# Designs tried in a protein design run: designed miniproteins, single chains, continued (5). Part 36

Each design is a single chain, and the fold is of that chain. pLDDT is the mean over its residues in the fold that is shown.

## One batch from the design tools (miniprotein)

Design m17306
Fold by ESMFold2-Fast:
Structure m17306 (fold): chain A 80 residues (1-80)
Amino acid sequence: SELRKKMQEYIALAAGHEIRGVGAEVEARLRSERIEREGTPEEAERARREEEERAEREREESKREAEEYLKKAEELEKEI
């Protein structure tokens, strides 16, 4: 069924966006840990906040995109 195939494609896209959001959090954590090891405490604190804010924005964007694709998948599921 073409509808089932499209539904699975939307689910895969949603999963991809979720993974991207998690990736942003992991990257921010690793960058913060690196700066903490190499910088001053004040530089580390500022960089941590900047990275957390960046990761939060990217996570929220990824979450919105994932939710949009899940809604499309749910609409198709109702038609199957």
Scores: mean pLDDT 82

Design m17307
Fold by ESMFold2-Fast:
Structure m17307 (fold): chain A 80 residues (1-80)
Amino acid sequence: MLLEKLTPEEQKVAAIIASDPEGVSPSEVAKKLGISQSTATRLMQRVLKLLLENTPQTEEEAAALEAELQKLAAELKAKE
């Protein structure tokens, strides 16, 4: 599954991207994760590339991916 190919840090980045419909900056990702802006930029680029290359091909896969991203976003918000 796509999320299993991501490191824990990349999964958190994917959740942050999914939670912001207007787009998130590398500076915001860096601040939320406590990492450098350059590291955040690299992680965002890798996550977006993997999402593009592993686009769900069935409604079932799409629903599963959306549910996992929503779950990660909820866990990230709960840590506030």
Scores: mean pLDDT 71

Design m17308
Fold by ESMFold2-Fast:
Structure m17308 (fold): chain A 61 residues (1-61)
Amino acid sequence: AEEHYRKGVELYEQGKYEEAVEEFEKALELDPTFTAARMNLAMALAKLGKIEEAQKALEGK
């Protein structure tokens, strides 16, 4: 979980939002309670214009 979260943050900082989403989703698959990964997943989805998906990610749906 933590390793994928760190990779996601690095990808997000590089502007690779789609790849960041994949890494944050992997972190949440390993630890569904990982709040930081969920929040950053929502932020990455918002950067891609996927506002509805970002909202669902925050709600855990």
Scores: mean pLDDT 78

Design m17309
Fold by ESMFold2-Fast:
Structure m17309 (fold): chain A 55 residues (1-55)
Amino acid sequence: SEQEREAYSRAVDLAKSLGYPGMVAYMYGEMAGRLVGQGLSIDEALAIVEKLLKG
């Protein structure tokens, strides 16, 4: 869906902005997209990704 792609792109951009390599960024993008696909909002999925990237 468009929401899944938006979550993917924003998670990839967030991971890259924090200095992670592309392969790691893409893994977090996939996770964010899956979370939205399972019924989470984009903001909820990104909050989870950000917590994992900073922890």
Scores: mean pLDDT 88

Design m17310
Fold by ESMFold2-Fast:
Structure m17310 (fold): chain A 94 residues (1-94)
Amino acid sequence: SVQDTLDTQAQSQTTQGISTINTVSTQYSVPQSVTNQIIQQFQDQVQTVQDGIIDQANMFNWSTDQAVTQFNQTISSIQISTIGQIQTIGEQQK
């Protein structure tokens, strides 16, 4: 189902996203407490996007491939934004 596929994809994207957040936060010397808040925000955003795409897929009868494509594009944008946030925090610490 779309829901089962997106659940698997969300778990994969969350694992990779957390790894990236930790790596970038370390590179920019962001404190662990702030890094943990960013991780929580990222996890919450992934859940919100997953729920919204499932709702839209059901409402508009999207294929699984359409739902996965939209999900991946949205998560990619969130990852780019999150990296930018970490870089900004790192620069503000100097």
Scores: mean pLDDT 87

Design m17311
Fold by ESMFold2-Fast:
Structure m17311 (fold): chain A 95 residues (1-95)
Amino acid sequence: SKQEAARLATAAYLQAIAAEVSLMLDHPDALKEAVRDLKGAIELAKKLYEMGFKDEARQVLEAARRAVDAGLERFPDNPELKELKKEIDKLYEEL
């Protein structure tokens, strides 16, 4: 439903924002928390896309891309962030 899609998009967007905030923190667990939240946002974006809510999926992927780009500026060699960026870019192209 449209209401369910809006709820999922909001949850995914909040996860992407949480990831970006975590990546700005100088804390040992910040990177792990950001990766977890980014993976969650990507999975919700995929679900939105499968449900036909492409615009909502695109908005979530844009937020996730901003977060992963911020993370790569701080951790340029992190393999998980690089893989997440590749997945986000591929999904965005398919929308």
Scores: mean pLDDT 82

Design m17312
Fold by ESMFold2-Fast:
Structure m17312 (fold): chain A 80 residues (1-80)
Amino acid sequence: LEEKIKELEKEMEKAGVEEKDKKKSTELAKEMAEALLELAKETGDKELLARALTLLSGVAYEEGDVEKAKELYEEALKTL
C-alpha cells in the first residue's frame, strides 16, 4: 500500500513536469473533433455528430470558453 502511494507520487511529479504539454493535447483533441465533425456531416450519422460536438465542447471548456462549450453541448443533445 505505502509503496504504491510512493509510486503514485513519483508519477504525479512526472505529470507536473508534463503539465506544460497540456496545450498540445488540447490542440490534438481539437483537430480530431473537427475531423469527426466533418465525417459526421458527410455520412449523416447523428450519433457521430453528437459525439464530435461533445468532444469539441470539452476542448472549448479546456480553452476557457465556457459559453461555447455550453452551446456545443446543447447542440449535441439536440442532435439525438
Scores: mean pLDDT 70

Design m17313
Fold by ESMFold2-Fast:
Structure m17313 (fold): chain A 74 residues (1-74)
Amino acid sequence: MEYEVEIRLLREEGDLREFEVTARGKGLTPGSWGLLAMRALAAARNEAGEIVSATMEKVSDEEVRLRVLARVPR
């Protein structure tokens, strides 16, 4: 399975950061959407440290977006 992950910082306020993680793949089966969602969540955890809230959106069968509010303690 081929996929790409893009992380975009939307805003930063003190120790709080809001960012968007987009996971994309091509030639996917319907079951691959869940794998894209898992990849987006893993990328968000690696970037964020502590996740305060997360909202996941299925854009298409080949794209998932995750909007994350995170706290960076250091």
Scores: mean pLDDT 71

Design m17314
Fold by ESMFold2-Fast:
Structure m17314 (fold): chain A 56 residues (1-56)
Amino acid sequence: SADAERLRRGIEEALEKYADDPEALKTVLEIALKEARELGIEEVAEEARRLLQSLD
């Protein structure tokens, strides 16, 4: 879906932009997780959750 593509692009851009800023990256990933959950895009929500756990 267009929303799934938009969210995946946002996550990808955040990984590039905040490669050396884990706090900013975590914030963007938390926002993406929340939005994916609200839109019911389970695959993107799981990806964001997995990435957040890797930053723990």
Scores: mean pLDDT 84

Design m17315
Fold by ESMFold2-Fast:
Structure m17315 (fold): chain A 60 residues (1-60)
Amino acid sequence: SMEEIEKIIEELERELVREHIETGRKITKDDFKARLKERLKELGFSEEEIEEAIKLVDSR
């Protein structure tokens, strides 16, 4: 569901903020989208749901 995808996005955002704090390396929007796509695919989300999630990130 979209609620599950939103929670996954929030979790990934927290992970990448932590990585940025620890490493000082800037995480790009493209890096974020790539990691999100990979995570959603691993969790068994459909190709259509993954596209919707990426579009949400691009719109922000």
Scores: mean pLDDT 80

Design m17316
Fold by ESMFold2-Fast:
Structure m17316 (fold): chain A 72 residues (1-72)
Amino acid sequence: MEEELERGAIAVALAVALVVHKETNPEAAEEVRKALDALEAGDYEAAAEHLEKALELEPEDEVTKVALERIK
């Protein structure tokens, strides 16, 4: 339950980041979407890689940064 709750919170936070970025930086939004897809598949390594790419595109995205720290 604790792992599922933490993963669910990360997924919700990333979904919000995706909505925020989809108009201003669609490339970063695409990477966040891929990270969400990886999290749903249970592939935390792939999710972390996509979040790192999203942060390279949007270094000041606090939500994505926190999500990456929690996955690692």
Scores: mean pLDDT 74

Design m17317
Fold by ESMFold2-Fast:
Structure m17317 (fold): chain A 55 residues (1-55)
Amino acid sequence: SEKEELELKALVLKIAAEGNRFIAERSKNPELREENLRRAKELEEKLKELEKEIE
């Protein structure tokens, strides 16, 4: 169903956002840290928008 597809997409976005934050927090490379933090924020924003559709 469409709802199940949206819920799966939300889960994937959550995992991806957490993964990027994990790399950012543990990376000693400033370029990798900034890029992963930026990507995590983008994924978190997409997740918020998608969660509004799921309810």
Scores: mean pLDDT 84

Design m17318
Fold by ESMFold2-Fast:
Structure m17318 (fold): chain A 89 residues (1-89)
Amino acid sequence: SKELLEEAKKLLEKAKKALEEGDYETAAKLAFEAIKLAVEAAPDNLEIQILEGVAQLSYAVYSVVGDLKTAAEQLIKYAEKALELAEKE
């Protein structure tokens, strides 16, 4: 869906801004929402589904160890890749 991809891109830009402002929890949340929209836009794409799972695991691990900055950076990277893959469909 073109509309889902447009919304995901807007969420990713907001996530990047939150990261720049040091709001790591918001950055990670917005990046994960962008990944979920990419999954919805390309529901048969297993690579995007794997990225969603890896993002969820990364957030959980880095939340436990108290490194939300690394969690946010990784989730933004996974969101960028998920959107790239969804646009190729």
Scores: mean pLDDT 88

Design m17319
Fold by ESMFold2-Fast:
Structure m17319 (fold): chain A 69 residues (1-69)
Amino acid sequence: AAPSAEDEEIRRTVLKLVNEVLDKLKSFDEIDKASEVAAEGYQKLRAAKTPEERDKIVEEMKKELEKIA
């Protein structure tokens, strides 16, 4: 089955966060680290039960991505 509307929203959120730092990534190691943050964040966002929990996960992802770039 196709992804749910919620899964699509989560996927778009993760892609947006990665795209915001993509042009700042200078090595394959940094790209790999950003991909790991995206994958872990995606799983956490799917497990989130409230909008507040989701916002907290997004904030953590932003911090990790900023640390890489």
Scores: mean pLDDT 77

Design m17320
Fold by ESMFold2-Fast:
Structure m17320 (fold): chain A 79 residues (1-79)
Amino acid sequence: MKLSEKNFEAEVLISLGRAYYALGKIALEKLKDVELAIESYEKAIELLEEAARLAEDPELKREAEELVKEAREKLEELK
């Protein structure tokens, strides 16, 4: 049994989205760079929304959607 290629692509996009989310946190906490934080969270949202669209596995879709919500909440705190 092979993993679905769409699910695998979704997992890769979730990993990239998590990386940009982490960059946003570092930009705020370590660099004090609000612009970099906003850009990083926006990129995380784009990647995670694409992951949620591609994911056929309900668990992966839910994970991506939860991360989108968290990244959006972080963006709203900065505006």
Scores: mean pLDDT 83

Design m17321
Fold by ESMFold2-Fast:
Structure m17321 (fold): chain A 103 residues (1-103)
Amino acid sequence: SREVEERILALLKKVSDAIKNGESPEKILELTKEVGAEIKALLDANPDLAPRVAVLMGASNTVLSLLLWELKRENKDNPEKVKLFEESIDILQDVTDRLAALA
């Protein structure tokens, strides 16, 4: 379980690092899709871990969501960038909703 927990935190860190490094909205969405898919696969393989994963992801997911919401706000006058950030936020919400459904 600890190995799965550490993997999920590392995946979320990959997206936050891309944001901190000023990667494009397209690259952030690409990484968020990759990370979301891998987290969902890990949860499907380990559904009994969902409550533990939810606690661990809570802080990291909150920080990541706040960073994406801030980027959306800063780019409010660019509809194409706003759409990409909204799609990234939606993917993180889908992961959170799956965790809640399994817990």
Scores: mean pLDDT 81

Design m17322
Fold by ESMFold2-Fast:
Structure m17322 (fold): chain A 78 residues (1-78)
Amino acid sequence: SQAALDAEHRRDVETARRLIEEAKASKDPFEREVWVALAEIILAVSRLTEQRHGPLSPEVQAELDRVEAEVDALRKEV
């Protein structure tokens, strides 16, 4: 169902947000790299699922786009 798919992606977004917060809070470059890499993996899996199962709701798509932009910005700092 669309609701179940949206809920799964919202969980992925929330997981990625938590990993981003860990990366921002970490002073160790290695720890930052690990948190950023994990966030990238979660978002990549979410995008792959979207491609297989069709479009997400606009609200979830906007959240995913925003979080991907945040991860991309952090990647440039690592």
Scores: mean pLDDT 80

Design m17323
Fold by ESMFold2-Fast:
Structure m17323 (fold): chain A 67 residues (1-67)
Amino acid sequence: AAAPLSGEDLHRARGAFYEQEAAVDAGEISREEGRQAFIAWLQTELGLSEEEARALLKEFEAARAAR
């Protein structure tokens, strides 16, 4: 498959990513803490490896930078 995640899992991942971004933007956590929290969430909730979680984080950060 071209994508390792279902649409539902991607929707959940986007929600978790935006929660971490909101916390970073509010100054509650550092950007690095937000990245680590998102990676940990992907591994725990979606069963991704660290490599897969880091790759997905990079895709989401690239998509954010394009807005």
Scores: mean pLDDT 79

Design m17324
Fold by ESMFold2-Fast:
Structure m17324 (fold): chain A 80 residues (1-80)
Amino acid sequence: HMTLEEARALAHELLRTIAQHLPDSPEVERLVVDFVRRLNAAKTPEEVRAVIYEFLDRLTALHPQHAPLLAELRARVDAA
């Protein structure tokens, strides 16, 4: 079972992976800013998980060419 601190750490690990693999764009930057705000507002691991899923879904819609990477990141969240 994941603590709130562990869930936030996972979120930041996913964000670093995304930053390494996705190109910079204003649309991605806006999603990242929204993601960080929602992550900071989350009070439970379940809320953090929900924020991560929404972020990955929105990124997949913007960059369907990166769907395999984003699906792998989603699987990490599912396993946590």
Scores: mean pLDDT 85

Design m17326
Fold by ESMFold2-Fast:
Structure m17326 (fold): chain A 84 residues (1-84)
Amino acid sequence: VEEARELLAKGQEYFNAGDYERAKALYEKALKLFIEELGPDHPEVAQALYNLALVYDHMGKYEESAELFQKAAAIMRQTGITPQ
């Protein structure tokens, strides 16, 4: 879980620098670890999906981005957790 959170943080740094390819790779690794450790419907999975959606949007992959946003929103609705 700690490794996945660190990967999200590094991905966010690359995203802010405009390196969407590296941000995508880091977010995908974090997403995989969160699913493996916490299950597919956990809020941390929703966060990784949301960040990945932003990367796809900036890369012009709008259909993939919309699907990822929808998945993240669905998880957040199921958990009843609002972002702190």
Scores: mean pLDDT 79

Design m17327
Fold by ESMFold2-Fast:
Structure m17327 (fold): chain A 60 residues (1-60)
Amino acid sequence: ASDEEITRGVLDLAVAVEITVAKRHGVPVDEAIEWVRRLAEKIGAPEYAEELEQRVRDAL
């Protein structure tokens, strides 16, 4: 797999886990959004942040 494919896979899995945790534990939408944004920045893919934020908003 390419580095881009690995990065996308990690972000997709991490967002799915965060949405599940947020739903089960009542994490505020803004906190879940901030978490996925910081994750995208940490792994060097800030360009995905807006897409991930929208996915969290749509799920929560």
Scores: mean pLDDT 78

Design m17328
Fold by ESMFold2-Fast:
Structure m17328 (fold): chain A 59 residues (1-59)
Amino acid sequence: SAVEEFERSAEHFRSLGREELAELAREGAKKLRQAPPEEVARLTMEYLERLAELQRELR
């Protein structure tokens, strides 16, 4: 599920010392758990875009 993928990403980023990315991925997982089914796709894309942007900013 998208929630499990974001949780896995958060743990992966934490293991790499990328705390800002880990926190954003964890926030995404929490938001997706609380979201109604019709919002899941939109929120998934929103958080993937935010993670990609943050990842490019953090070298």
Scores: mean pLDDT 83

Design m17329
Fold by ESMFold2-Fast:
Structure m17329 (fold): chain A 80 residues (1-80)
Amino acid sequence: SPAGEALRYAGEIVEKAPVGHADLSMTVEEALAALDSPDPRTQAQAAVYLAGKLINGEDLTPEQRERAVAALRRAAERLK
């Protein structure tokens, strides 16, 4: 499922820079941009935020869900 894929990618990102809580003031667009940050903590915060939105199944359009999963996949791939 898209939520399961997002959890897997977010787990890989957070493993490099553990964060206790996501910044809930972030927008989806800000989180997508943050995944391209060179700062691992910023990437991890964005990954936790986006994965949380995808798991809840609310607050995202179908287009935002697709973009979030794709962005998380790309961020995780860059860590390899």
Scores: mean pLDDT 73

Design m17330
Fold by ESMFold2-Fast:
Structure m17330 (fold): chain A 68 residues (1-68)
Amino acid sequence: KSETLMEAMRLVGEGVRAAREGDLERATELLRKASELVPGLEEAAEHAARGDIEAAGRLAYEAISRFV
């Protein structure tokens, strides 16, 4: 559903921005919310929670790309 995908992309974008600003707690929260909308984002959220921001971003991109 396009609305679900757009919301997940918005949450991922905000999560990545929060992580780049050093707010790992907010980044993890936003990515976990996105994982409820798009399968596969849960792994990205776990990587963000442990501070692996590069892997989290890559996994989120891959999950969204496979969902479309």
Scores: mean pLDDT 75

Design m17331
Fold by ESMFold2-Fast:
Structure m17331 (fold): chain A 66 residues (1-66)
Amino acid sequence: MTVITAKGVSAEGLTAAALNLIGSGAEVKVEIGEPTIITAEGASDEGVEAAVNALESSGAEVEVKR
């Protein structure tokens, strides 16, 4: 289980992150708030890295817990 905490998330960044996690085979839950919390079950390391890159490229501050 991977938990991604993101502050200052754009809609585009969040959508790209969720799609990368789902594309890696993960079950994704999103709690929209400040911060936004994304929980991914069964995500690949590559899927998590792509999701983090999408969020950071959109200007979000990102923290990852495995």
Scores: mean pLDDT 81

Design m17332
Fold by ESMFold2-Fast:
Structure m17332 (fold): chain A 109 residues (1-109)
Amino acid sequence: KEEAAKAAYEGAVEAGRKIADSLRKQNRPEAADAAYEAGVAAGKALAEMILNYTPEQVGEMLRAAFDDPELGELGRKAAEGDVESARKVGTIVGEYLARQAADAVEARA
């Protein structure tokens, strides 16, 4: 369970960092900062979720939040301790939220 939580955190942070690095190369530092921060926040939330909730609860929370039953099933497996599913959840959620945060910064201007 702790290993799965760590994998979800690492996956989300890496996704945010990759998006942030790309944005910095494009001279978009505010969007890059938002993307990285979103990835880290997603990773922390996913790790806490895996550690503190049942597999069924984690699966339902992710299914509902993203309207994605496949992501819900991956989240359920992650909460059962499946490290590979946890890393995939981290990557998917981290990438989505990092892109959303970057887009929100651009829409602001």
Scores: mean pLDDT 85

Design m17333
Fold by ESMFold2-Fast:
Structure m17333 (fold): chain A 82 residues (1-82)
Amino acid sequence: SRAEELFARALEAAAAGDEREAALAALEAYRELALAAGDEETAAALDEAREAARAGDEEALAAANERVLALRPAFVEKLKAA
């Protein structure tokens, strides 16, 4: 699956010491899981996190991560139903 491919990229990037690429690939894998579960709200929050991470905007990244965390209980229920 695309999530598995992105997770493999994250592991390869981490092994190479590319922390930025590892984090971005992991966020994209999570986003693919959210889309597969029909959770557009979690996917949108993860898109905000990815944009903030690419821009190096620490404040925006922290805010997006808090939003993802707040959405996690609903995401888990959607994932169980998918």
Scores: mean pLDDT 82

Design m17334
Fold by ESMFold2-Fast:
Structure m17334 (fold): chain A 54 residues (1-54)
Amino acid sequence: SIREKIDKILEEIKRLREERKRAEEDPDNQQRRLEEVERRERRISEELERIQES
């Protein structure tokens, strides 16, 4: 269902916020980890836009 998809996306957003904070505390890997988080955030934003337009 669409609600289940939204709930999964919200949980993923929460996870990404925590990963972003952890990436900021890992200076040796910060750039790579932040780029991965931004890539995943972009995909989530696109999925949410699709749901809103549907």
Scores: mean pLDDT 79

Design m17335
Fold by ESMFold2-Fast:
Structure m17335 (fold): chain A 67 residues (1-67)
Amino acid sequence: VEELHKKGEEAFKKKKYEDAVKYYDKALAQDPSNVETLRNRGKALAKLGKLEEAERDFQEATRLERR
């Protein structure tokens, strides 16, 4: 799980946003309540112009933080 997060972050730093989303998708498949991964996927989706998908991830992360 942690390795998938790191690969996602590395892809994001290289501006490979689609690859970043793929790694974050795999991380969330293993831990769907991980707030940091949801936010990082949201950021990558926003960079790809997928604003509705990004907003969903940010909203889910906010819900999980308030529990």
Scores: mean pLDDT 82

Design m17336
Fold by ESMFold2-Fast:
Structure m17336 (fold): chain A 70 residues (1-70)
Amino acid sequence: SREELAREAAEIIRELAEKAGLSEEDIETLVEKVLAGDVATALVAARDLGEAAGDPEKSRRAIELARQLL
């Protein structure tokens, strides 16, 4: 379902953001946007945080999930 896809994307983006060193406040704001279906924010976060975290596999998975939310 769309909600399940959004939750999985948000979980991966949270992990990438934590690894990239974002504050808890910034992580929560980002996760809330992803869960609300902000696909543009999810795609940018998956790419940029995946690079910052050095985790191309999780980045790719989050991008795939975000694309499916369209």
Scores: mean pLDDT 85

Design m17337
Fold by ESMFold2-Fast:
Structure m17337 (fold): chain A 91 residues (1-91)
Amino acid sequence: LTPEQRAQLRAAAEQAAQLVSKTDDPAEIERISREFARFAAQLRGITDEKLVEAAAEEIYHSVMNAKAQGNTAFIADEMLMAAGMTLSVYD
């Protein structure tokens, strides 16, 4: 990823983290996680829908775990880590 793409990904993660922090609806959290996964994949040029689905599930579980532990301040970082591990090593 270019520095510009990394900045866009960070901004998207922060926006998604704010949205999931305001809701306890699992369906809404799943939707937000899938949208973030698709955006992260698009920035990497990934068109494999199986990888997008796998990333969405990892992001969803990371968000749900962070919320359960009250660690809402780190949700954006958890989403970025989950996407990176599933789609590619982005650092």
Scores: mean pLDDT 80

Design m17338
Fold by ESMFold2-Fast:
Structure m17338 (fold): chain A 65 residues (1-65)
Amino acid sequence: SEEEELDRLIAEIKAADKETADQLFAGYVRKLEEELRKNGFDPEQVERIQERADRLLAAKRARDA
């Protein structure tokens, strides 16, 4: 479900206007930061969160290009 949520969010960011895309990106980044804090920076969870962050950042950069 997390991967499906991220895939849907990436599609929304790519399709949205810049203001909406920026808000969606910022909201999900805050969610990832909260997950990191709550899981105590477990190495496997940190790696998974970094992969999600990298995909999200790539989508935003593609939108801004």
Scores: mean pLDDT 77

Design m17339
Fold by ESMFold2-Fast:
Structure m17339 (fold): chain A 57 residues (1-57)
Amino acid sequence: DPSDIDALIKAMRAAYRAGNYEEALKLAQQALDLDPNNPVARTLYEAAKIALERKKK
C-alpha cells in the first residue's frame, strides 16, 4: 500500500528533523524492507547514518 510507505517516510522525516537519528534509521529500514528501491528512504537512511556518526564525533 503506497500510503504505508508514505506514512513511514513522513515519520522518518519527523524523527530526522527532531535529531532522533537512531529512530530515523529504524523507520528508514522499515520503509526499505517494504520498498527496497524507494529513493527517499535510501537517501534519508544514509543521511541519518552520517548525521549520527558526526554527532557521536
Scores: mean pLDDT 78

Design m17341
Fold by ESMFold2-Fast:
Structure m17341 (fold): chain A 86 residues (1-86)
Amino acid sequence: MTFTLTVSGASAATKQGLEDLAKGLKSAGHDVTLSVSGNTTTLTVSGANVGAAVALIGEAVEAHLQGHEVSSSVSGDTTTITVSAS
């Protein structure tokens, strides 16, 4: 399955956390893409297992605790979590 985490208006700490998560997941053998466009950061993980999914949810929860708005959607085998500045 594929997980996509999109963060808009991310702080420097949140961006660094996403970069560190992407590197960790790549080292664990996952197919990971991290892209930045303006103030939007997108992390996509293909072939995600339960551990990768939990890590992405944890990052989204941390962003929510920092005051970001969080939403999620599911389409087929793809789960998208969107985080925006409140």
Scores: mean pLDDT 71

Design m17342
Fold by ESMFold2-Fast:
Structure m17342 (fold): chain A 74 residues (1-74)
Amino acid sequence: LTTEQQAKVAKVANAVLDAAEGRISLEQAKETLKEAGLEDLIPYVEEAIEEARRGGDPFLLANKVAQKAAEKLA
């Protein structure tokens, strides 16, 4: 990944983690993905946040979305 792509992956991962932990809304996380050009990953983010609401690990879920973002950008 380029430096710019790595920055986008990190930004998306942080947004998903913050949303999963309740620091930001799901809509704010979706906006971050749209800004990064990763709007096609929104369904994965929605699923991750819903799983976190059921007691899933926010860090593991954020990492899963980060992997999807890295694959999309590579």
Scores: mean pLDDT 79

